# Designed miniproteins, single chains, part 76

Each design is a single chain, and the fold is of that chain. pLDDT is the mean over its residues in the fold that is shown.

## One batch from the design tools (miniprotein)

Design m2630
Fold by ESMFold2-Fast:
Structure m2630 (fold): chain A 100 residues (1-100)
Amino acid sequence: SLSEEQKKKLEEIKEELEKLLEKAKNATTKDEIISVMEEAMELIVEAKKVLGIEVSEEEYKRMLDQNKAILNSLSVEEAKEFMINMLETEIKTLEEILKS
């Protein structure tokens, strides 16, 4: 089970992801969407760290490059939907973890 400190940190990360979800919904450019993705990836890695899961610098860079490549291959509308889906999925995952 999670400690109270871990729960508090995950709740704070979830709140920041919810703010990024609103930024993603209001994004109008590819650069804005990529910026949201980069901030979301930092929060996802921090959440993993809270759960005792280490992400190496090499793995993090690989994940960033992969997501950036995906977003750059999509239209602005498609990239926005991709980011909204990613953020909603991560928020739901954290909600399920916090219920445990």
Scores: mean pLDDT 89

Design m2631
Fold by ESMFold2-Fast:
Structure m2631 (fold): chain A 67 residues (1-67)
Amino acid sequence: EELKKRVEKYPDDYVARIDYAIELMKEGKFEEAKKVYDQLIADLEKENPELAKRVKEWLDEEFKKLS
């Protein structure tokens, strides 16, 4: 809930978007988590492709642990 509000208010806060995707995974909302993940990576690639690659590698590992 709090993370969702932060993501909506500050879409450029990528750390909050990462935390929100992980929270959705922990809640079992895998389809919603994947949508947040996919959009986050797409947005990051436009602004910072090096960061997008690192975030993708880390989130893929986290999602593997939670699925």
Scores: mean pLDDT 77

Design m2632
Fold by ESMFold2-Fast:
Structure m2632 (fold): chain A 69 residues (1-69)
Amino acid sequence: MSQQVLQNSQQQAQDILQRSRDLADGVLRRSSPDEGQRLAQQLLDQGRGDAMDLLSQGRVQSQRLLDQL
């Protein structure tokens, strides 16, 4: 059960990171070098923050389940 919570959070984090990476790549290809790079970095930074928050929540929930056993 704890593994399922961690795996679910990990998959959601991976989906966020992959989508942000695809969006960043698209922006870099279509935009000017300066604008594209700035927008791509913002997208990647935002996705990384969301992914880390989800992973942190999954870890806390997993620990709570183990502590209640």
Scores: mean pLDDT 76

Design m2633
Fold by ESMFold2-Fast:
Structure m2633 (fold): chain A 82 residues (1-82)
Amino acid sequence: MLEEKAEELEKQADEAATVKKDYGLAGYLYAKAAELYRKAGLPEKMLEYAKKAADYLVKSGLITKEQGDLMKQLAEALAKKL
């Protein structure tokens, strides 16, 4: 199921962030998990992992804080439509 795939990506993202300290990979994997939670119709989990993705991408230097804040705002707007 989509939720099982999202949970596996979440575990990989957690390992990337905590064990590997690869914040760019963690952000990417959290973003993929958020997309699967969106497809599964789970707005709260989609929003949680979309926000984590933005935070880790900012921490990695791949995006600016302003870009991360915009990603969070777009995720919140999308969650209201699910």
Scores: mean pLDDT 85

Design m2634
Fold by ESMFold2-Fast:
Structure m2634 (fold): chain A 63 residues (1-63)
Amino acid sequence: GMSRRQQLEEELERIDQQIAELEQRLEALKQSGGSQEDILQVEVDIGMLLIQRGVLQIELAKL
């Protein structure tokens, strides 16, 4: 089975990829004149992933 460290590292990699994709989407929205609501939604989604990333980093540090 997967070690806890490996599981956390794989989850962190997945989250970092999702954040990068959302940051690209946010930049595209700002460049294309997207609505404030659409921009806010992407910023909220990024914020949620950053919180999840922080939790996983704390869990990894406890190992």
Scores: mean pLDDT 88

Design m2635
Fold by ESMFold2-Fast:
Structure m2635 (fold): chain A 79 residues (1-79)
Amino acid sequence: LEEAARRAEAATEGSDEEAARATLEAAAAVAELVAAHPELLPAVEAALAPADALIDAGASPREVARATARGLREIARAL
């Protein structure tokens, strides 16, 4: 999660393609975590809610990646 968060944060300084790719990488890492620890699902959903809201609003890939990085760091702190 920390590594995925760092990559998503770094991708906000790059292209929209890099930001979108980092967000997908982060989603894969979260899916693996939830598969191993289903009890974390409510905390994961709460932490990623801002990123989901940005996607629904049609925000830029870089804005989504930044919110995703923040959510991943919140999840990592809860572990």
Scores: mean pLDDT 81

Design m2636
Fold by ESMFold2-Fast:
Structure m2636 (fold): chain A 87 residues (1-87)
Amino acid sequence: MKMTEEELKKLEELKERLEELLKKYEAGQISPEQFAEEVVKLLEELGIHNKFMIDQLKKLAKENPEKFKENIKLVIMIIEQEIKKAK
């Protein structure tokens, strides 16, 4: 399936911003709570406004920051795969 140039640019931007947040979190520059809030803001900018999903993500970041980090790494990998498929 061929992705549009606009969709590709949005995915590239999302990937870069998620990678930057992940690096800051791994460096101890931001808390798990701040990391979750910034991820939520990125999702909202993409038009994702599901409050239940947002609340669950925030809860996961507080209760299990390691699992939350792993989930974000998985999302980055999925985005990379989609970008590669688009060439």
Scores: mean pLDDT 74

Design m2637
Fold by ESMFold2-Fast:
Structure m2637 (fold): chain A 68 residues (1-68)
Amino acid sequence: SELEELKKKGKEILKEYKKKVPNPTAEEQNLIDSLEKVLNNPNATEDQVELAIGMLVSRYPELKPLAE
């Protein structure tokens, strides 16, 4: 499903983001927590997953290819 594909992309983006910010600021930790929460929520919509991914990609544009 599209949701399953988006969640897979989100997990990969999260892994790469954590590599870039091993000691995250409070703002960066909030982005990590937001994406993790959405990825672990079985009732999360595609829009919610896309929004959470977009927030991380906006912060680190080099992750954009993983979201496409």
Scores: mean pLDDT 82

Design m2638
Fold by ESMFold2-Fast:
Structure m2638 (fold): chain A 75 residues (1-75)
Amino acid sequence: SPIEEARVLTVWAVTESALDFLLSNPNTSNEDIIAEVNYLNDTMDRLKQVEKDEKKVKQYQDRFKDLTKQAQQKL
């Protein structure tokens, strides 16, 4: 439904912004980075269930992969 899509997209946007902030902050703990990556991964699985536009899903997957790669390089 449009309401469920909006909710999942809001959670994605907040989690993405939080992880991006943590990756940019030199004082961030490894535990905080791992927790946010895991939460973003769970949100990605939920997003795939509500978003029917394959092009948009690919854009979110590409961003998730980019953030995960940055996390791996920082850890």
Scores: mean pLDDT 83

Design m2639
Fold by ESMFold2-Fast:
Structure m2639 (fold): chain A 94 residues (1-94)
Amino acid sequence: NADKQATLAKYVADAERHEKLANEYEQKAIESKDPEERKKFANKAIGHYAAAVASYLKAAELSTPEQGEEFRKRAEELRKKANDFKSKVEEWLK
């Protein structure tokens, strides 16, 4: 129905926005020479990865089985990327 489709579109848009922001802040953290700035950008990237994952999983619940599987795969890829990045951030701050 219209409400379900509108909600699905919102979650997809939210997920894509957060994914882009996560990638941008990850890059800023990597390129930053200031430990304090690096930490701020890293925290922003991690937060946006988490938000993107949550939004893709909500989109999956409102999707066809085929579309839902694609959103779940994307969420899992982002989850893995976020965990790998967290490990690097912890290494950088030691």
Scores: mean pLDDT 87

Design m2640
Fold by ESMFold2-Fast:
Structure m2640 (fold): chain A 100 residues (1-100)
Amino acid sequence: MPSVEEQLEAVVEEALREMTELLEAGDYEGAREKLREALQRIRELVAQMVAEGTPAERVKALVERATARLIELAEEHGMEEEAAEVRTFQANMLAEIDAL
């Protein structure tokens, strides 16, 4: 099976691709649902990385990179509320990791 880090990268790449396809089709609701699904999957993979003993600084760097890409896509398509939701998710995840 791929590593948890490879799984995280795959989740982000798939979410970016599927959200782009939905947004180009004018399906903003579908894109929002895909974004929220991706954030939930990121949370699950972060919990797995922590459980496997991945260093906190590495987990934080991966979360920051993954969420930055989702924020950029949302901002490019004028999804300001969704971009703010991802920024809030990022801040909360980084704070939770720092508390470990």
Scores: mean pLDDT 86

Design m2641
Fold by ESMFold2-Fast:
Structure m2641 (fold): chain A 83 residues (1-83)
Amino acid sequence: SERARIEEERRRLLEELRERLDPDMSLEELEEVLRRIYQMMRDEEDPEFLAELEKEGAEAAEKGDEEKALEVLRRAIERVKAQ
């Protein structure tokens, strides 16, 4: 029950994120690109690019700039898709 509730909440948040990023992208595609971004971070692939995203993401968070935060995430998705 609790696991099902957590999974449902996660799915709802991902759907909200998907709609704001690219409504033409499927939920499964979003989950796959997020997993690949995580692998890229874990394996320290392209550390200069990751440092740039971290800086821009931190600046967006400090300013409460949701549009800039989405732009940073879109850039990460594009980089992953180009691999």
Scores: mean pLDDT 76

Design m2642
Fold by ESMFold2-Fast:
Structure m2642 (fold): chain A 80 residues (1-80)
Amino acid sequence: SAEEILERLEALIKELLEKFKTASLEEMRKLIEEFKEELEKLAEEVEKLPEEVRKETLQRMAELWKEFLEEFNEIYLKKL
């Protein structure tokens, strides 16, 4: 369901950000590659949703992605 996809994405983002706090830049690169693999799995699930639900889900995923990028940028800049 859309709710399960969004919950899974939010959990993945939270886990990734927590790992980033203690990770080296090299470890962060590996974590990003692992995250990409999980995103591909979520993309397959989104494709199976009805068109109306898919649009709404993609908009909510975009909001989560924006929040992730803001927090990622803060963590990344502190490591430079």
Scores: mean pLDDT 82

Design m2643
Fold by ESMFold2-Fast:
Structure m2643 (fold): chain A 93 residues (1-93)
Amino acid sequence: STEEVILELEELLGLVRIALALARRFGEDVPRAIVERLIAAARELLPKLEGEARKALEEGIRRAEELLAQGRYTEALEAIEEGLRKAIEILKK
């Protein structure tokens, strides 16, 4: 159901936000392994999404992978946060 998909997106968004908050608090970049795991988790949610919500998450993942390739780990995770947030907003219309 749409409600179950929203809960899964919100749970992942919560984990992303915790990782970002810890990195910002300690003045350190997010570890690469955490970024890779959270991108993978976001990818697993794509088949459950359609239309504009799916496009929003796909764009976030694409940008995150580009930033990950550049070693910009915290920014990669911020891109996933934006994609998840936009997908949730679209589904709650």
Scores: mean pLDDT 88

Design m2644
Fold by ESMFold2-Fast:
Structure m2644 (fold): chain A 94 residues (1-94)
Amino acid sequence: MELLKEAVEHAEEAVRKAKEGDLEGAAEHAGEASVAAGLAAHRSKDERVRELAAKAAEYAGQALDKAKEGDLEGAVEHAERALEYAKKALELAE
């Protein structure tokens, strides 16, 4: 549960930073969201929570890569997808 909350919070910050044009901040928070969601995917007892958390980790990792490439639009798009899946995983886990 805490890992999914951390993934949501970091994904929200990644979206916010990317929309502000802060690629460094977007990359940092996208990376943290990817780690938190990835750990939740590995540790969850529920198969569906694991699948949603794994997708959140994947999109957060893509947001990190896009931010590092200087692609603000791609960073926003992938961070928003990471946030969507992290929220779905958290809702299902609670």
Scores: mean pLDDT 88

Design m2645
Fold by ESMFold2-Fast:
Structure m2645 (fold): chain A 60 residues (1-60)
Amino acid sequence: SEKEEVEKEYEKLSKELFEKNAAIMEARKAQDWESYRKYMLEGSELALKIAKVQLKLREL
């Protein structure tokens, strides 16, 4: 069903965000501010995608 496909996308994006947050923490610890800024932007984009998927799930 469409709901099952959207739920799988949510799980995939949530895992990617978890991994991205780990990368952000490692970059911060290493004082790699270029990678930190890059990962913060990528994490924000993932969070926005997750929010859109959550809205779609509420409509299903």
Scores: mean pLDDT 87

Design m2646
Fold by ESMFold2-Fast:
Structure m2646 (fold): chain A 89 residues (1-89)
Amino acid sequence: SNLAELIARLEEELANTNNNTTRLEGEMRLAVLYRQAGDEARAARYLANARALLRQLGIPDAVIDEVLARIEAGDLEGALKLVREELAK
């Protein structure tokens, strides 16, 4: 399916990136896409990786909680916007 092909491409891109922002966005995208695919275990794993990387990048816990809440709600665009706004400060 188109979803499975998109997931596979994003996982390959994620495995080959050396950029922390690209890695974070990829992990957030994969968390949402795996939830859409019904794979809650893989979604939870990517969500946990995103949480760890958000902390490593120095994003405040209150902002991390809001980013993760948006991902859990399927609001990927809202989560990415919030991350980009914090990293631009």
Scores: mean pLDDT 86

Design m2647
Fold by ESMFold2-Fast:
Formats: structure tokens, C-alpha cells, sequence
Structure m2647 (fold): chain A 90 residues (1-90)
């Protein structure tokens, strides 16, 4: 379902970010962070456009996790990390 896909996208983006923290090569780190940001943007579009209703048992948790504020904060975090990695290549 759409919400299962949203959760999968969020988990994959988080995994890529965590991998970037242990990656010493700035070029590889940039690639990981660009992938994470693309997945987060897909997640944001899915939540905003499709507006999937979460299952009752996880409704409150899912809404907190995928709030506009939470997704904006996560995007800002990934964008800052990407800028730092790009600066290392300059």
C-alpha cells in the first residue's frame, strides 16, 4: 500500500544518510546523499499528492513521522550534509 511504500522510502533514505557518515570518499558521499535526497523528495510527493491514510494501529505514529515539519527538517539536514561533502571536493 502507499503508506508501506512511504515507510520504505523513509527507511532507505535514512540508511543512505547513515552510510554517508561512514564513507571517507567525498565523491561517494555526495552520490549517497543525492540518492537519499531524491528518495526523500519522492516520499514528500507521495505524502502530499496521494495523501495515504495510515492504518489505524499506526496512524498517530505515522503522521508524526511524516509531518511536513519533520520532512522539511530531514531535507534541510541532507542538504547541509551534501553541501559539506561538495565543499570537500572543491
Amino acid sequence: AAFERALALWREAQGLYQRSLTTPDPAERIALLEQALALLDELRRLISFDQPQPPPEIAQEAMRLFSREALEAERARLTAALAAARAELA
Scores: mean pLDDT 77

Design m2648
Fold by ESMFold2-Fast:
Structure m2648 (fold): chain A 80 residues (1-80)
Amino acid sequence: SMEEKIKEVERQLSREKAVLAIDRGALYYLESLLARETDPERKAQLEAEIARTRQHMADVESRIKELEKEYEKLKKELEK
């Protein structure tokens, strides 16, 4: 049913938004570590981890946008 499809998209959105919240926390923590780091090698490692986290966040945000478009489409179809 359409309601079941909407509930599945809502579950997917909830999961992706939770992942994004975790990534934001990880980013904040890594940036805090980088700000205090004095060793150049460890700074490079932290910068690489921050770059990976930012890329993962971009991928998650892209999936959220697609899911939000699908949710909007399904909602409009349910209203007809």
Scores: mean pLDDT 90

Design m2649
Fold by ESMFold2-Fast:
Order: C-alpha cells, then sequence, then structure tokens
Structure m2649 (fold): chain A 66 residues (1-66)
C-alpha cells in the first residue's frame, strides 16, 4: 500500500530531522530521490553513523514506491 509506505517515509524523515542538521536532512532526502529513481542503493558513508540506518530505511521505502 503506497499510502502506508508514504507514512513510513515521512516518519523516517521526521526522525532524521530530529537527529541531523538541515544539511544532513537535505542529503538524505536527495539520496532517497536518487534511490527511488534508479532503484540503486546510494552511498551513505558520508552520513553520521546514527543517520545511516534511517537513510538506508528511506532508500528501501523509496525503491518500493518505484
Amino acid sequence: DKIDIQKQMRSVMDKISKKGTKKQVDIVRQLGVDSGMTGKVQDISSLPKDLQPLAKQLQTLAAKMS
């Protein structure tokens, strides 16, 4: 269900916004877009370790929306 995936993506972005800076949030958002468009996992090693699991979850959800 695409609505459930959208809600999960928003929840993940909210968690990232609470833990990361605006610049880090923008990077994660762009990685989610790139992953959704290409279906490929993007490199997240530039992100803080605390944000990497959330960025990975966002990429997985974005790929399911493709």
Scores: mean pLDDT 75

Design m2650
Fold by ESMFold2-Fast:
Structure m2650 (fold): chain A 113 residues (1-113)
Amino acid sequence: SLEEAKAETAAAVEEFVRTLEELLETEEIDPELAERLRELAERLRELAERILAETDPRKILILASEMHGVLIDIETVALQLKNPEVRERVLEEAEKVRAAVERLAELAQELYL
C-alpha cells in the first residue's frame, strides 16, 4: 500500500541517519565531508516527514524526486570518503533509501496515472 511504502521510506531514512551518526562518532572523517553529510541527512529527514504527512500522490512524486536529488548528493560526498569501509557503509544505507523511494514513487504513480 502507499501508506506502507511511506512508512518504509521514513524507516529507511531513520536507519540511514542512525548509521551515519554512529560512523561520524566512531570513525575519522574529514570535517567538511562530515558537515555536508549531516546537512544532507537532515534534508532526508525533512523530506521523509513531508512524505508521511502528504496524501496527494502527485505531491508524493515531487517529494520522491527531491529525495532522489539528495541521494545523488550523498553518493557524491560518500565517494570522497577516504576509508573504503565507511564509504561502502554510507553507500549501502543510501541504496536502501533509494530502493524505498523508488517503490514509493511507483505506487504513487499508479494511483495518479
Scores: mean pLDDT 88

Design m2651
Fold by ESMFold2-Fast:
Parts: sequence; structure tokens; C-alpha cells
Structure m2651 (fold): chain A 87 residues (1-87)
Amino acid sequence: SLADVQARLAAFVADPERVAELREILSKYLSQETVDGFLAALERVAAGDTAAFDDLVKYYLSIYFETTEEEARKIRSEIDLLLARVR
């Protein structure tokens, strides 16, 4: 649900070390514009700005289009590990 997603994102962004690690992961594969936009949208969603979900989806699609299948797989794997740590 949106509430579950928002709660997990809020827990994630509460840890500045995890946010920094996510930025490092994304910056290896993606343009600075996509990284900055994605993280800004992520922080807005975490703060309860539901309008930012459209931006989050937009930058998520940018990740998909900017990466090869192998790079996308690596990004997903590393993000899954970060998300597991917020539980």
C-alpha cells in the first residue's frame, strides 16, 4: 500500500548512511540528473508528499531506460539489500 511504501521510505531516509550508500550505488550507473531527481523525489515521498510519487515513477523509468539489463539487475540487487536493512 501507499502507507506501507511511505513508512518504509521514511525509515530508509531517517538513516543518512543508507541514503549516502544509495547515492553511491546509483552514481556508478546513472546520470547525475537522474540520481539527483530520484533521490529528491524519494525524500519528498518519505516526507508524505503524495504528489512526488509521479516524479518517483518518472525517475524510476529513467533508471530503466539509462541502464543495460545487466546494470539494471545490479542496481536492483543492491537496492534490495538496502531495503532489507530498513526492516
Scores: mean pLDDT 77

Design m2652
Fold by ESMFold2-Fast:
Structure m2652 (fold): chain A 86 residues (1-86)
Amino acid sequence: MDVYVGALVNAIGRKSPEEVFAITAEAMAGSSDEGKVKVSLQATEVLPATESFFSVNYEAPEQYKDLAERLAEVARETIEKYLASL
């Protein structure tokens, strides 16, 4: 994970935080990962042109997909709240 807080702050200052971060969920494949999901919070279109980005990933059994998605949502809200306080 590459994190450059200054680049994130500059990007967010040009768009709403909701436009910078996306939450995605995907089923994991492979014998060791069968029945697991990966939920990712990633910087979106605002940051693809920079040399750095922000990503947080949660991996969970499929039965806990909703929990992983909620954790990603809480992480996004926490980042948005922190940046709004700067």
Scores: mean pLDDT 59

Design m2653
Fold by ESMFold2-Fast:
Structure m2653 (fold): chain A 69 residues (1-69)
Amino acid sequence: SPQEAARLAFEGAKTPGAMGVVATASYGAALQGKGDEAARKAVENSRKGKTDDEAMERGSLAASQAAAA
């Protein structure tokens, strides 16, 4: 669901700025039936980051790409 996708994105990002960006992208993807995939990709790509900023950029990019597909 869009709500679950946004919640997972918030938990994965873990900074206020990253949470907002990733959650918004995941919610957009969820409206197109891709929310769970976008949220999962965002969390997994965020975990590859060595810093909070890198995690935010990786997660946001992955969520945005899933939303655009």
Scores: mean pLDDT 62

Design m2654
Fold by ESMFold2-Fast:
Structure m2654 (fold): chain A 90 residues (1-90)
Amino acid sequence: MAKKFEELLKRTGEIAAKREGLSEEEVEAGHEYAKRLAELLSKLPEEVQKKAVELLEKLTEALEAGDWEAAEKYEQELVEVLKPALEELA
């Protein structure tokens, strides 16, 4: 799950970066963050990992489709699911 989550985070971040006009340096920083977050996710219960990957897949699909409202919804849900990992990262 962690490898799939890392790849999806990087892809989602690259799509968001193109939309926001982020620099290559900012995209690289995002890739490092995605790697660290995926490592922390691997320590969470399997049910949480599965839900996070599912939400990230839906987020990525929404971003690719240009459905920004659906993307915001899935991002919010993903943040809530990942709160334990985000607190550890902070």
Scores: mean pLDDT 74

Design m2655
Fold by ESMFold2-Fast:
Structure m2655 (fold): chain A 83 residues (1-83)
Amino acid sequence: LREEAERAVREAEEHLRLAREARDDEDRFKLHLAGAGHHIGRAAHLLGREDLARRLDETWLNGTPEQTLAEAERAVRELREAL
């Protein structure tokens, strides 16, 4: 469980790094942001933090790409603290 959650957090962190590097390429930015969201959802489920996954999904649907990146970064920090 903890090892699986840690792997998901690491994968989310890597996708967020790639999203930040791809800010000049909207398609690549969105691809990596979606990848981060997928791994955040997995880690949130494993760690009992479904609230973080729900907030990120809501921001993805209703917010800007910049707001979604900020929420994903916040979620990853809270998930890492839960490890």
Scores: mean pLDDT 86

Design m2656
Fold by ESMFold2-Fast:
Structure m2656 (fold): chain A 75 residues (1-75)
Amino acid sequence: DVEEQVQKHLALIDKLLEEGKITEELAERLRELLARAREMASLPLEEQEKLAKELEPEVEEIEKELRSLMPSLVS
């Protein structure tokens, strides 16, 4: 369930932000990524696959930022 996964990730983002482990800017980028994932869930399978590939660079950039702020979260 995409909605349930999105809710779990939003709660995690809020917790990390409240704990000062991530910046507001990173939290906003993570929320934007989740919003795009929600939109993707309503599209045809072919379009979902194309969007998943398009999101790979953005996911890599976010992972790079998370690794810089919290190395233990990524590896």
Scores: mean pLDDT 72

Design m2657
Fold by ESMFold2-Fast:
Parts: structure tokens; C-alpha cells; sequence
Structure m2657 (fold): chain A 80 residues (1-80)
């Protein structure tokens, strides 16, 4: 489904951001990944009512993970 693909894209971006933080990527790269993740989160929230109950649960789990990674990214940028 379109919603399933959107969830997969969010999950992929979360993996990319985590990998970039692990390898200590340049701050500009972390900032761009944060912006991309924010755009996908907004897209998912706008379409929230189109998700099945199971997909909504998956979205909530991904958003919790996103909040943790975004906090780590903010700390990383602040320490740079």
C-alpha cells in the first residue's frame, strides 16, 4: 500500500540518520537528514487518517524512534 511504502521510507531514513551519526558524518549531512525526516513525518501526519490501525501503531513506533534520533542529532550538532 502507499501507506506501507511511506512507513518503509521513514524507517530507511531512520537507519540512514543512525548510520550517519555512528560514522560521525559532517554536520551538514546530519542537518539534511533531519530535514528529510521532518518532511516525511509531516507527510505521514497529514495522511494519518488513511493508515490502518496496524499501520498507525507502526507509525507511532517509528515516530518514537525518530524523536530519540532527532534528539541525538541535535546533541551531535551542538557538540560539533
Amino acid sequence: SEMEKLLEKIEELLRELEEALERRAPVREIVLLQAELGALELHALVKKDEFSPEEQKKLEELLERANELLARAEAYIREA
Scores: mean pLDDT 85

Design m2658
Fold by ESMFold2-Fast:
Structure m2658 (fold): chain A 86 residues (1-86)
Amino acid sequence: LAKEAEELIKEAEKYVEEGDFEKGLTLGSQALYLARQVEDPKEAAELFRRVAEVFEKIAKESKDPQIAHHAESLSRHSRREAERLE
């Protein structure tokens, strides 16, 4: 689970660097779903933090208001999940 989430985060980061924010958002959302199932709170918190950073970048760089707004919402949610575990 944690390694699978990590791989999805890396793939999401690659698509965001390429300007494919919709794919980055989709892969980041899948990583977020897996991060919620990680039993180790320290490992889960790190995954939530990294996913939040991906969504934050999408929110800042995407020119599509729907994608940017959705990414901002997911970033705030992921940050709160990380903080809850710390």
Scores: mean pLDDT 85

Design m2659
Fold by ESMFold2-Fast:
Structure m2659 (fold): chain A 78 residues (1-78)
Amino acid sequence: PVPALSPEEQEAALAHAKQLIATLREKYKDDPEIQKLIEEAEKLLADFEAGKLSPAEFLERMEEVFKKIAEIIAEKQA
């Protein structure tokens, strides 16, 4: 069984995701590809806070979005 996150861990993960999104939005404000992925991440946060996504689905989808952002950043720095 996948270990369930405690409420404290879930709150910490949300706070971390929000901070990371804010940092990336400011740092890459002129990059439309990264901005589109940030908008997707913000939508995932909104859907999760509205109870439309389970914690597991939210974490999985958020991880995929951040992975895509990291790949684009790596490509642009190469």
Scores: mean pLDDT 77

Design m2660
Fold by ESMFold2-Fast:
Structure m2660 (fold): chain A 85 residues (1-85)
Amino acid sequence: MIIVTLPDGRRVVLDYRVKIPLELLESEPGVSPEEARKMLEMAEALRNRDFDRALRIARELIEKTGAKITIEYYDENGNLVVIEL
C-alpha cells in the first residue's frame, strides 16, 4: 500500500496490487495528470519489486508537491515493511 498525504492533509491511498485507472487518480482534487502518472509509476515499481525506482519516484513527488509518502509492502519473507518519507 502507498499512502500519499497532500499538503492540505488529504490522503490518496494506492494499493499497488490492484489495477488503478489513471482517470481515477486524475479526478482527485489537487492531483495533476503528471503527478497521477508518477503515482502509478511508483505503484508499478513496487509491484515489480524495484524498490530503488519506487523510492526515487517518491522523492520526486515529495520535492515537487510537498506531500508526505508512506510505503507499506511485504518483503520476500512475508513481513510487513513500512517506509515513511
Scores: mean pLDDT 76

Design m2661
Fold by ESMFold2-Fast:
Structure m2661 (fold): chain A 88 residues (1-88)
Amino acid sequence: SEEELKEFLKKAIEDMEKVLNELRQIPEVSDETLQKLEEYLKKMKEAYENLNIDEFIEARADAIGILVELAEKTGNPKIKEIVKKFVN
């Protein structure tokens, strides 16, 4: 249903906000990376307001790509765990 879809999308936004808050506490995460993730979070929020599911999925997928690359490049176990919880 549309209501169930909205609840799912809202949860994904809340999960992304939690990821960003956790990453802000890790010194190895650059301000540039945080700004890019905040831009994709903004796109997810805009897509949610417009009920544009395709744009929402694309923005979330792009954010996941950045998170996976961040985890691989840093090798930081805490970053890997944050990303794993968000993706799964």
Scores: mean pLDDT 87

Design m2662
Fold by ESMFold2-Fast:
Order: structure tokens, then C-alpha cells, then sequence
Structure m2662 (fold): chain A 88 residues (1-88)
């Protein structure tokens, strides 16, 4: 459905932003903005019974990595989440 497609697109945009900044720390306002967007996505996914728990856990891990400045960890978690969502 259009909602899942929109969520996947938002996650892909976040992933691209992180990949562009892999070799440098994100500015704090941008880091906060991305973390808040991931929180919103997590809440939307939690309302859908077709979404596997593993996807929710991967989004939570991505947020934790992002808050701690671990851009590589955030990228790896988001790539796995996007792959699982696209397999649905």
C-alpha cells in the first residue's frame, strides 16, 4: 500500500543522508531531526500487524546508533530494515 511505500522511501532518504556523512559527524540539529523522524516511522510501523518485530528492533537500533554518533551502525540497521520491508 501507499503508506508502506512512503515509509520505505523515507527510510531510503535517511539512509542516503547517513551514507553522505559516513566520514564526518552529523551536525547536532540534523542528528536530532533524523532521530525524531525514525521515532515517527517506528510508531507508524508498530500500528501495522504485518510488520515483523525484527523491523521495529532494527529501527530502534538505528536510532540508538545515530544518537551515539555511530553512523556506520545506523546505516547497517537501516539497510536491513529496508530489505525486510521490501520483502513484504
Amino acid sequence: GSKLEAIIKELEIILETLKENIDRPLPLPEQIGLALRLIGIQFELEQDPEIPEEVIELIEKARDHLINGDIQGAIESLEKAIELLKSL
Scores: mean pLDDT 85

Design m2663
Fold by ESMFold2-Fast:
Structure m2663 (fold): chain A 90 residues (1-90)
Amino acid sequence: SLVEEFRRLAENVVKLLEEAGASPETIEKVRKYLDEAIRSVEEGKFDEAVKALDKAIDLIASEMKNASFEQEVNLAIAAIGLATAKVALK
């Protein structure tokens, strides 16, 4: 199901952030936006899901500015995954 695929994506994104050494505060905020996106998908509110994904992507992009080159790879993969999910919801 779409919800199951989205939960799998969210788990993978969090894993990538942890591997990138993102702060616990950033990981918590991303988790909140991903939970919001999942709930919106469950309710058929795809525009709200896209807005929540945009917030998560923006937060990850902000972390990339302070990251080392090696950390940027995992952060970029996480952001690309969420951007791809947005296209799937349109």
Scores: mean pLDDT 84

Design m2664
Fold by ESMFold2-Fast:
Structure m2664 (fold): chain A 63 residues (1-63)
Amino acid sequence: DEKRREEERRRREVKEEGLKILDEQEQTMQDFKDAAEAAGNEQAVQRMQQWLDAIQKRRQEFL
């Protein structure tokens, strides 16, 4: 095949799976951040924000 549909499908699958994992991680960290904010724990909020920033950086690799 001159146009390898398998390669295109594989790239799409890798991107979709990667984004799904990052979405789940982002949601988990956001939930913890929201709980920390509700509790008035600024240190925990800052910690969760650092994790969210790292997730965002990884997400950019899939754009």
Scores: mean pLDDT 78

